# Designed miniproteins, single chains, continued (3), part 2

Each design is a single chain, and the fold is of that chain. pLDDT is the mean over its residues in the fold that is shown.

## One batch from the design tools (miniprotein)

Design m8038
Fold by ESMFold2-Fast:
Structure m8038 (fold): chain A 55 residues (1-55)
Amino acid sequence: SLEDEFNALLTELLNRSADPTAALAAAFEMVRALREQGKSLEEILAALREYVDSL
């Protein structure tokens, strides 16, 4: 499910980040900004996946 995919990405983000608190704040700000832009949940997950992969 999309929820399971989101939770898996958050877990990966925490494991890959040197600063989990800053990483979570950045991820949530990204989600908020994309939601305000009218992006779909699938597009938001794709952007979050790209962010995690960039770490």
Scores: mean pLDDT 82

Design m8039
Fold by ESMFold2-Fast:
Structure m8039 (fold): chain A 67 residues (1-67)
Amino acid sequence: KEKIRKEILKLIAEILRLIGDIIELEKELKKAEAAGDKEKVEKIKEELKKLEEELKKLLEKLKNLPD
């Protein structure tokens, strides 16, 4: 149980980090949109898509862990 608990905590920590990064980028996206910075908006959207894909993979790993 100790080993599996450490893996769960590691996955949760990575998930929380990604959620934090996504929230931060969403704030930057709003600022860039308000400023009319089309290049920055496009770049942030690309980064958000990449982070959302990583989050999905980590959530799948967490879902497949044994009880």
Scores: mean pLDDT 81

Design m8040
Fold by ESMFold2-Fast:
Structure m8040 (fold): chain A 64 residues (1-64)
Amino acid sequence: SPEIKELEEKIEELRKKIKEIDEKYKELLANKAPKEEIREVILEGASLSVEEISLIVELRILKK
């Protein structure tokens, strides 16, 4: 199904973005960045994780 393939590609792209955010988080910790900057990165990562869960749920619905 084209819809399933599109969702799988979106999930893969999103996982790459989450990995980039994880690396940014590690960099901020290593540099002892201000609490506010660390908070922003955590919230960005949380937002992407919610998007990933949403797409996974959509995939499950389409496969059933």
Scores: mean pLDDT 86

Design m8041
Fold by ESMFold2-Fast:
Structure m8041 (fold): chain A 70 residues (1-70)
Amino acid sequence: AAAFSPEQLRALAAAALRGQGAPNATIGRRLGISPATVSRMSEDEFAALVSERSGLPVATVRRIMEAAAG
């Protein structure tokens, strides 16, 4: 069964929201960081952060972001 911790769920939700082009304020709220920090992060930096917090490979995080973008 796919069971995720609250931290993992927040990180994965942030990845999906970024893929969808959600506001930086919404993404930052999920990660507990400022909208300005989210805005300054490259996609690679963001994927690495979500990978660290979720425990999923960067490639998996990138796929979530791309799938969410449509």
Scores: mean pLDDT 81

Design m8042
Fold by ESMFold2-Fast:
Structure m8042 (fold): chain A 90 residues (1-90)
Amino acid sequence: APAAPPVPGLPPLTDEQWDAAIEKLRAQGREEDAKLLELYRKYVTAKDPEEIDKVFEEMAKLLGIDPEKATRGEIVARMVERVREALAEL
């Protein structure tokens, strides 16, 4: 099947690039941002709806969003913004 384009605003990263970014954030004491990158990576690599649902719940909790009151698109948009900011500061 043809590959879908990545989510708007975040370039695709290799496993090595994800690991390096997460490690660098942890080294800087930015544990919440490191957790954000891990959850976002799980979201973009997940192929199972059950795994995606679990990741959304953790994303919403980390961002302080009520998952029952927010759309999936809203949660993803806020995650993309936070991930982009974290990567830009590396």
Scores: mean pLDDT 75

Design m8043
Fold by ESMFold2-Fast:
Structure m8043 (fold): chain A 78 residues (1-78)
Amino acid sequence: MSREAFERTRQVRSSADQVNQFGDQAARQLVQQDPSRDYNDVLQQFNDIVNRYMGQGMGSGRIDDYTQRAIDQIQQQV
């Protein structure tokens, strides 16, 4: 019951919604670190990286890992 309720809640909070939330936070942080960056450009790069990992048929259970990888890749472009 508790496990099924958790899975149902996860489905209601789509992986896309969670990626959007993490993407907004990451983009704001990266723009604050380097004000020459455009928020929309950073957000686009973040979404492209995370969607690439998701598009490879990998489960949504690793969104946190994908988020960190996306931040690291964008930071390395400086």
Scores: mean pLDDT 68

Design m8044
Fold by ESMFold2-Fast:
Structure m8044 (fold): chain A 80 residues (1-80)
Amino acid sequence: SNAIKFVAINILLAGAEFLIDLYEKTKNPKYLKDAKETIEIIREMVEKEFDLNSPEAQRILARIDELEERVKKLEEEYKK
């Protein structure tokens, strides 16, 4: 059901946030890579399977956008 998929996506988003936090603490690039790949998978799932005009999907997409911006800033820091 869509409700189960939303729960699964929220768990994956929490996992991506945890990986970003691990990267910031350890500076191990593996965690940043894993976070980025997880976020990309979540975005594809949401865009393909959900009504993007729903309030639930809009909240999830806003959280994805925030995590993508965090990863982008950290990737630029890693390259410098």
Scores: mean pLDDT 84

Design m8045
Fold by ESMFold2-Fast:
Structure m8045 (fold): chain A 119 residues (1-119)
Amino acid sequence: MITLTESGGGTFKEGSSVTLTGQISGPFEDIDLLGWYRQKPGEPLEFVAAINVKTGKKYYAEEYKDRVEISYDPAKKTATLTMKNLKKEDTAVYYFVASGLEDGVPVLLFGEGVEVTVV
């Protein structure tokens, strides 16, 4: 069973930065993408960023490309999302996500979510 662990949520001041970390564990040899989605209060789920763990190729939603950076550390099995110059509109639940195959079946796995509040 693949498990996703998230950290780095909390309350942050406007204009600061946040670093969110997602760790993947278990048999994930067929997982290709690790990334982040977010859901703002009263809004739909939005894609933020992803990284291909085999190639290092990064993917960003156009709205976030100038504000967010994603990286992957193979030794720690962690994908890290850094968001700079936080605005009150960045207040959301952020979900760590894994995509690929689990036991030959296509999967999109979500973590439990971490809350980011900008004050």
Scores: mean pLDDT 83

Design m8046
Fold by ESMFold2-Fast:
Structure m8046 (fold): chain A 79 residues (1-79)
Amino acid sequence: MLEELRRAAEAGDVERAVELARELLTEKGKELGVPEGILEQVVRWAVREVGRAVRAGDVEAAVKTVLGSIELMEKIAEA
């Protein structure tokens, strides 16, 4: 999943990168037991930022957005 997201971002495929980010974060959030309302907010923000980063040609920003969102969800699940 993360490697596929990086490849899509490198190819400038905004739609594919956004879809992969949404899928990965939704599945990870459910796995961690993140409350649905918080999960929806995190995913919505992250896919918007991934799309922006890919459109700007910033592959690192797209990947870091996904990883940072996972870290945030892990902290929420521990609380």
Scores: mean pLDDT 85

Design m8047
Fold by ESMFold2-Fast:
Structure m8047 (fold): chain A 91 residues (1-91)
Amino acid sequence: SSEAEKALKEFEKELEEILRRLEAELERLLAEGASREEVNAAVIRALKEIDDLYQKYVAEHPELKAEFQKLRDEAIARVERLQSEAMARLA
């Protein structure tokens, strides 16, 4: 595969790892009877990790900025869904 395909695949894989860790952390927090504030803190940390990852990949591959932005936006939407689902389970 091209260098561009490899970079996009690696970025997507690292985003999936962040999302998987967040999902596991949220399940643990909910099982432990965590507060809404604790759930929000976990979400904020995941969003920061996603942004840091995006900045790193854009710096290394500036020509792929639009493609990385699309994947980042999709990952943020998934974080927002996980947050919404966790908040509903706390209600």
Scores: mean pLDDT 91

Design m8048
Fold by ESMFold2-Fast:
Structure m8048 (fold): chain A 79 residues (1-79)
Amino acid sequence: MEEARKLAEEMLKATDPEEVFKLGKKLIEYAGEDPRLLAEAAARVSEHPDFDVQVIATLTLIGVALSLPEEERRRLAEE
């Protein structure tokens, strides 16, 4: 997942970062309701990505969500 997240960041630079950034926010809302969704998405993405746009956002989101609950929460919110 760490490398998968890195890949997503590189793809972001290759594509439109604004669009991918928007998807990241949307996925956070959906995945926030069920943390299991993040785990399943990560597994599927790791095996074989189905869509480029969603892959980028999903990898980035999962990488952040699966991080430490307290410390990573600060990174995600970053207030």
Scores: mean pLDDT 48

Design m8049
Fold by ESMFold2-Fast:
Structure m8049 (fold): chain A 95 residues (1-95)
Amino acid sequence: SAAELAALNAALAEAQAVLNEATALLEADAPKEEIVAEVEKLVDIVRPHLSPAAQAEVDALVERIKAATTKEEISAELARLLALIEAHVAAFVEA
């Protein structure tokens, strides 16, 4: 519905803002725990709009971010997380 699409787009915009904050923390050499906390906030924002399969993929990416040891690895996994969320939003719009 139009209302569901509006809610999904609002959640995506909020998630993108939180991801930008996570990226800023990474660039500022903030503790990994602060970056992970921002990622978990992003996941909580989008979770109600994701299928169980998409939630499992997102949870796996969060674990990869937690396991990452370099800024390059964390940055790459953050980019994958955003791409996954955007792909699921696009699939919902096309459905």
Scores: mean pLDDT 78

Design m8050
Fold by ESMFold2-Fast:
Structure m8050 (fold): chain A 57 residues (1-57)
Amino acid sequence: KAEEYLQQGIEAAKQGRYREAVEHFKKALVLALEAGDEEMVARVRRLMAQLTEQQRA
């Protein structure tokens, strides 16, 4: 489910594993787009944007 991948991405991001977080978010995004879940698409895109701002080690 898209929600499960979203949660896995959030957990990876909390651990500083940004590449893994992005991969999980991409999976969540694909599933959300297939389901027409615009709310989930917006949530995933927002979290990915936040990672882009925080990704500098």
Scores: mean pLDDT 78

Design m8051
Fold by ESMFold2-Fast:
Structure m8051 (fold): chain A 68 residues (1-68)
Amino acid sequence: GPLLKKLKEIAESTEDPAEAAEKIIALLKEEGLSKEEAIELLLKIIEETEDRNARDAALLAALRLRRE
């Protein structure tokens, strides 16, 4: 969907995985997703991306959301 495409774009265009993770978390919260829904979308990014930095960003975002 459109949100998944935006999340992938942030993850792939942001060089620092930690900065990408913060931007991803902010967007997911702005869209009003539950923690469970947010983590599910992040797992889809991890499965679909070939970019290691994007994968690391999505993993870091998922871990941070789980701990909140």
Scores: mean pLDDT 83

Design m8052
Fold by ESMFold2-Fast:
Structure m8052 (fold): chain A 59 residues (1-59)
Amino acid sequence: AVRAVAVKDYTATEPGEISFKKGEVLEVLGRAEEGWVHARLLSTGRSGRVPGEYLVPLP
């Protein structure tokens, strides 16, 4: 599976986004609008749009 780690906290500002904390691991599900991805937060199981620049891919 494609996983990434959050490098900073993010608070959702619009419907369809999810909030996360620095250091959380997300599973990348696909691309969204420019610079954004659809991801699942592994700690909660919630899925939504997140800014891709907040994520660093894991091997």
Scores: mean pLDDT 81

Design m8053
Fold by ESMFold2-Fast:
Structure m8053 (fold): chain A 61 residues (1-61)
Amino acid sequence: AKPTLILEEARKAAEAGDLEAVKGAVEALVTVSGMSREEAIEKAVEIAREKGQEELAEELE
């Protein structure tokens, strides 16, 4: 799958404050897009912070 589509879903989940959906997007980036877990978490944290979800970003780290 295209990483951009998974990142788009991660942005929607982060905007909604849905930690489990963001974690699902991290798993999809790792398993489907071949991204390292560390890179996937870093991108999810960046997205959460961009959406003003600091608590969610801390939970992902």
Scores: mean pLDDT 79

Design m8054
Fold by ESMFold2-Fast:
Structure m8054 (fold): chain A 70 residues (1-70)
Amino acid sequence: SPEEEARRLLEEARKKADEYIAQGDFENALLVIAEAGDRLDALPLSPETRARYHAELQRIVDEIRARAAA
């Protein structure tokens, strides 16, 4: 289902971003999350489901930015 694809996409993006963060590569970590957002927008999701997943991606962006600022 599109919801299962969105969940898997978020999980894979988080994992890949965490790998870049471990390397100190915050630019590529942010790019991975941005690409996940673009892929999410291509999925046939309800507006409510899309908003929920974008909110989760935004939380990850905020975490990456906080780590980069430290």
Scores: mean pLDDT 86

Design m8055
Fold by ESMFold2-Fast:
Structure m8055 (fold): chain A 71 residues (1-71)
Amino acid sequence: MEELIAKAREYLNEAEIALSQGDYEKALEYAQRAIELLEEYFAKTKAPPKSVLEMYEKAKKILEEAKEKLE
């Protein structure tokens, strides 16, 4: 369980770096991987902590921004 959050955090960090550098393809890929891991975590827990919910919202925002830039 903790491994899913740790990996999601790593992918989220990579997505933020890619987005800041204009690498929208990598930002999209990493944000999507973070979302997938967090959704797997949510499937296994009924009470996700607020910090994990915030990571999920941040990953979704990066994903949406990267998609908009890639057009």
Scores: mean pLDDT 83

Design m8056
Fold by ESMFold2-Fast:
Structure m8056 (fold): chain A 73 residues (1-73)
Amino acid sequence: MTPQEVLDVIRDPEASVEELEAAKRYLDGITSEEEKQALLDAYQAAHPTVPFSSADEAVAYAKALIDQRIADK
């Protein structure tokens, strides 16, 4: 899974709980600053008006969105 695929799952209203859980597991597995930066870059390209102070903040935000999407199912 890639950062772009995680964002695609979050943005897909038809995404299954299993797909959302897989995206969250990928985010939990991100340990490199390069992968965190790639996620931040992908998110900012999709949402240029949303400011993040760090790549860690972008990862935390993506996880929170996934948790909310799962709760709404």
Scores: mean pLDDT 74

Design m8057
Fold by ESMFold2-Fast:
Structure m8057 (fold): chain A 67 residues (1-67)
Amino acid sequence: KEIEALKRLGKKIVEALKDDPEALRTFVKKVREANEKGDLETLKKIVIEEAKRLGWSDEEIERMLAE
């Protein structure tokens, strides 16, 4: 359930970053590295930090991750 919410948030970030290819590449690399390590907590941190940089509020991010 949490993994599905994290995947949805990740897809929204990728969609938002498609207009910034450099930021998109950086985000994808960080996500891939966390997945390779099997570190779900680091993956969550990376996704949350990128969402914040895109202007999403802590409340919006928390809601997306809870659902």
Scores: mean pLDDT 78

Design m8058
Fold by ESMFold2-Fast:
Structure m8058 (fold): chain A 73 residues (1-73)
Amino acid sequence: SELEKKYTHVKIEIESIEGLKTMLETVTKKALEKLSEEEAKKLEEELKKRLKKLEEEKEKLEKEAEKLKKELE
């Protein structure tokens, strides 16, 4: 059904966001080892801002997934 396809798509998007969060944290951690303290602080602030936006997007998708799940029941 179209609802099952939408649910699967939303779940894939949530998984993609989790993967992006993990990748950003890993890449940033490796970059921080090579940077000055001032550059590291700026990169940490940028990471925190990006992670917050990804978390907000994930929360919206999780709410959509719950709504679709209830419609499938």
Scores: mean pLDDT 84

Design m8059
Fold by ESMFold2-Fast:
Structure m8059 (fold): chain A 57 residues (1-57)
Amino acid sequence: SKREEIRELVLEEAGLTVKIMLYYIKYKLTGNPEYKKKMEELLERSKELARRIEELL
């Protein structure tokens, strides 16, 4: 159902948000550019998921 699809996308978005936060913290603590790169990759995925959720609402 549409509600189940929205639920699954929202849970995936929540998981990505936690991962983005963790990579941001790691980047701030270490200065390692690989953590910044991982954060940016996850941010792009997060934007796509947010767009899909908005289209379903």
Scores: mean pLDDT 85

Design m8060
Fold by ESMFold2-Fast:
Structure m8060 (fold): chain A 72 residues (1-72)
Amino acid sequence: SNIEKAKEALEKGDYVKALKYFQEAIKENPNNPEAYLLAAEVARKMGQDELAEAFKKKAIEVDPNNEKAKKL
């Protein structure tokens, strides 16, 4: 799956590839808060703070009780 490919890329430190696969995972399942949270984390590691904040907001929209998203 795209989420597994993204996690593999993240483990290898390939943030560009990880972000691409997390974005594809979001496109396939826009209601998955995990994909948004991991995409936000990768965007932060890349210094893309606006993109990270956008993903964080989407994670909260999908799961308003997601404590991990609120602490990003």
Scores: mean pLDDT 81

Design m8061
Fold by ESMFold2-Fast:
Structure m8061 (fold): chain A 60 residues (1-60)
Amino acid sequence: SQQAIQLTQKASSAALNGDLEKAQQYLQQAVDIAEQQGDQQLKQAVEQSYQRSIDFSKES
């Protein structure tokens, strides 16, 4: 879903900017869309992309 991908990008951007509350909100919306569509591959991709952003943010 294009919407889930865009929300994941917003979540990653918010996390890199240190806004973890907004990052979590965008992530939850992206995950909800993936689950609603039954797309397990999209859900996993969303979660993995966000985790990389969080890990990078902690090391920076």
Scores: mean pLDDT 78

Design m8062
Fold by ESMFold2-Fast:
Structure m8062 (fold): chain A 67 residues (1-67)
Amino acid sequence: MEAAEAAERAGDREAAELARRAEEYKKQGNFDEAIELYERAGERAFAAGNFEAFLAAGKQVQEVRKE
């Protein structure tokens, strides 16, 4: 996490925040909002070059769609 550029760090932080909100909506049974937020988290992670977080967000979307 050290030596990340400011723009990349901001993108990673936004992706993490969106994923956290998506997890809250998922726990509440609001699957539509959870899917939207996971998709947004993936977009922000991809833009920041965090492909691991991007793939993780995509997997969460698939899991929510099963529920």
Scores: mean pLDDT 73

Design m8063
Fold by ESMFold2-Fast:
Structure m8063 (fold): chain A 75 residues (1-75)
Amino acid sequence: SMEEELKKKKEEYLEKAREYNEKANELGKKAEEALKKHKENPEYKEEARELILEEASKTVEAILYISKALSLEKQ
């Protein structure tokens, strides 16, 4: 039924949001480690910057999927 299809689509969006949030958390931990290394070696600064930007990107994707899931609740 259409209701079952919408429920499944919502669950798929929430699962994607969870996956992106988990990726963001992993990247955040890597960024913290790179920043710790940067204190003694400037070469790690660019690595930390790239990891922080990638974390932000994954966080935005998670928010977008949550937004898509919430939009389905009003249909």
Scores: mean pLDDT 84

Design m8065
Fold by ESMFold2-Fast:
Structure m8065 (fold): chain A 96 residues (1-96)
Amino acid sequence: AIEDLKKAIEAFEKASQAARDGNRDEAKTYADEGLKNLRKAAEKMPETRENAILSVSAMLNIIAGRVALDLGEYDDAAQAFESAKENAKKLLERVK
């Protein structure tokens, strides 16, 4: 879980930066990699209400970011991926 969350955090940071640079394809690729690692972490974590809320919030932020990218709203996409990163960081604190 710890390693998967660290990879998710790095991927969401890169997705946010790519969105700010207007690199839609790169941002989407990093967002998808972040989601993949977030799902791997969630499978290994205890089924608590707080963990479920943080995981769902991260997933909703990824969806919002992808929608913003498709609409050309790169600043909104970057903010959404930053929010997904913060959700993943909070999950990481709970595993330790």
Scores: mean pLDDT 85

Design m8066
Fold by ESMFold2-Fast:
Structure m8066 (fold): chain A 64 residues (1-64)
Amino acid sequence: PSQEELDEEVELALLMIKGAIAEISGDYDTAAKYYEQAADLSERYGRTDEAEVFRKKAEELKKK
């Protein structure tokens, strides 16, 4: 993989970790925001299917 692809994976992984930590802490609003950022980043990198997964996760968290 290219350096750009590795940088994309690192940025997404950090957002997912932050989202997971917030979710475990019961801070669902903060968790949803991190997953929304992950979705936006995935869209920018052309990963539309992954972005949809993150958007659905954020919407589920907002309902809690």
Scores: mean pLDDT 80

Design m8067
Fold by ESMFold2-Fast:
Structure m8067 (fold): chain A 84 residues (1-84)
Amino acid sequence: MKVAIVGKGKEGRKAVLAASEKGIFGIHSYPVTGVELAIRAGADRIVVVSRDEKEIEAAKKLAEERGIELLTARTADDALALAE
């Protein structure tokens, strides 16, 4: 299973850098853009790091339309736990 972590800002950057040390694919970008890129890269599951409900809802809608599992996390540490 290919898991991707997507996020912007300080927590997104922290999550992506920590994920790379564990061999988890990470994209530091706006959630919708990062989810699209993760899907194109063949991700089976995506964890979005965001506290913005509009960003989360848009990302969830895109993932549901593409049949990809999407989980959400508010912090980098929570995202890493969900990606394992």
Scores: mean pLDDT 84

Design m8068
Fold by ESMFold2-Fast:
Structure m8068 (fold): chain A 62 residues (1-62)
Amino acid sequence: MHVERARAALAAGDWAAAAAHLQAAMDEDPNSPEALRVAADGLEALGARELAERLRELAEKL
């Protein structure tokens, strides 16, 4: 459930908690589309919109 916890942390604006949960999710499944989508949501919130769109495209191809 690390991906769900990462989403909750991002919604709360807690980037450190989101990053920790994403790291744990990636350790379990390095090619998780769900983890990539959560990372993209975080990047978009930080203003990195183009990078967020590229991560979403990558997640769809996995």
Scores: mean pLDDT 73

Design m8069
Fold by ESMFold2-Fast:
Structure m8069 (fold): chain A 60 residues (1-60)
Amino acid sequence: MEEELLERARELLRRAGASEEEIERALAGLRGLIEQGASEEQLNEALQILELGAELGEAP
C-alpha cells in the first residue's frame, strides 16, 4: 500500500520532469506523512501538489 503510493509518486514526478534529487526529497516528505498516520486523502493531496509543482517547473 505505502510502497505502491511511493512508486506512483516517483513515476508521476519523473514524467513531470523532476530531477532525481527532487524526487528523493518529495518521497522523503511522503514517508514522513505515512509515519505520522496520514490518511489516504491527505497522501493523495500531497501527490497532487507535488505533481502540479513539477509540471510548473518550480518547487512549492
Scores: mean pLDDT 73

Design m8070
Fold by ESMFold2-Fast:
Structure m8070 (fold): chain A 97 residues (1-97)
Amino acid sequence: MEHVEKAIELAKKAIEAAKNGDFETALKYVDQAIEEVDKAYRDALAQGNTEAAEALHKAMRELGEARIAIVNKDYETAIKHLEEALKYLEEARKLLS
């Protein structure tokens, strides 16, 4: 749970940085969110929670796409992928409750 909550907070901060065109800050928060999602994913697998693991894997893919968009300075595309990642993170949070 703690890693999912941190990932949600970091993804929201990345969205705000992207909206402001702050490339360095957006990239930092996305990279930190990916690390937290990876930790949550490994924990979900260790617990046998396959549905939460699948949601976290989808969130990780969306964060990866957001990272690519940020590097290309395509903040509109980055925000869309970050918002999709948030949906999967919220799903994972419910599945871990």
Scores: mean pLDDT 88

Design m8071
Fold by ESMFold2-Fast:
Structure m8071 (fold): chain A 86 residues (1-86)
Amino acid sequence: MTADEYFMKGLEAYRKKEYEKAIEYFEKALELDPNSENAVKALTVLGEAYEKLKEYEKAIEYYEKALELDPNNEVAKENLKKVKEK
């Protein structure tokens, strides 16, 4: 299975509210291709999935990693600000 296939499965799991499954798929996608065009989105959605599980420290870590790859990612910036208020 390719990084893109794992990324797409992660998005589907996230949409189904299967957050732990989404995390597993996104982590596999990033392991196979950490610098793909989907990497920033995978990191951002990983943060969102951890927020849904109320694991705020991990959510912060993944939003910060997304911003390391793309400092102008508005979704990661906004979500990082909101999660730090929790």
Scores: mean pLDDT 85

Design m8072
Fold by ESMFold2-Fast:
Structure m8072 (fold): chain A 91 residues (1-91)
Amino acid sequence: SMEELYLKAQEYKDKGKYEEALPLYEEALRLAEEELGPEHLFVAELLFNLAQVYLALGKEEEARPLLERALEILKKVAPDDPRIKYIESLL
């Protein structure tokens, strides 16, 4: 399930295994967009976590469009989410 992929991706991320976390977040994101739609809160959470992994790998250019999408979704569905101010500080 997308939730199982997300939990496994978070486990790898927490262990600093960023390159192993990437494909798990990407597959979870694909499934979440298919099942929940492209503007769901969980899609924003996956985009944010995937962007953080890219930033940890020094890949700021890959992280930017993910952060921009997460920000757009959060502003629409969770406008009081503290991640909004954090993402804006990174862009």
Scores: mean pLDDT 89

Design m8073
Fold by ESMFold2-Fast:
Structure m8073 (fold): chain A 77 residues (1-77)
Amino acid sequence: SELEAETLIALAEMYLSLANKAMERGDYKTAIELYKKAIELLRKALEIASGPTRQRIEQLLDEAEKNLKKAEEKLKE
C-alpha cells in the first residue's frame, strides 16, 4: 500500500539522519548499523512501491549505499 511504502520511507529517512549524525561524531560502527537498517527498510519499500515512488526509493538507496561505503572506509582508518 502507499501508506505502508511511505511509512517505510519515513523510517528509513530517520535512520539515515541518525547515521549521518553518527558519522559527524566519528561513531562509524553505529553509522554502519544505521545505514544497513535504512537500506533494509528501503528495500522493503521498493517491493510494494510503484511509479515515481520507486525512483525516490532508488535515489535514497544509492545515497545510503554510498554513505555505508564511506563509513566502512572510515572504520578501516
Scores: mean pLDDT 88

Design m8074
Fold by ESMFold2-Fast:
Structure m8074 (fold): chain A 87 residues (1-87)
Amino acid sequence: DVEKVLEEAKKLLEEAKKTAEEVLENPTEESEKKLKEAKEKFKKGKELYDLLVKNRALLPEEKEELEKLAKETEETLKKAEKKLKES
């Protein structure tokens, strides 16, 4: 089911972004583990997104929204990783 795959990809990317934002706001001793888990969710969400794009399963609007979410999530993860390295 394409719709279910789209919703799962979106959920994984949104959860990864939220975790990365939480690490940026208030890093803790658990932040490295949380960031690693967020990266795995991002990787899975990105793989599902790439599969949907390859199969032309997305409407243009859905593709743009999901691509934007993926880019924002990746940037936030990179910022969180940099912050932890500087701490």
Scores: mean pLDDT 84

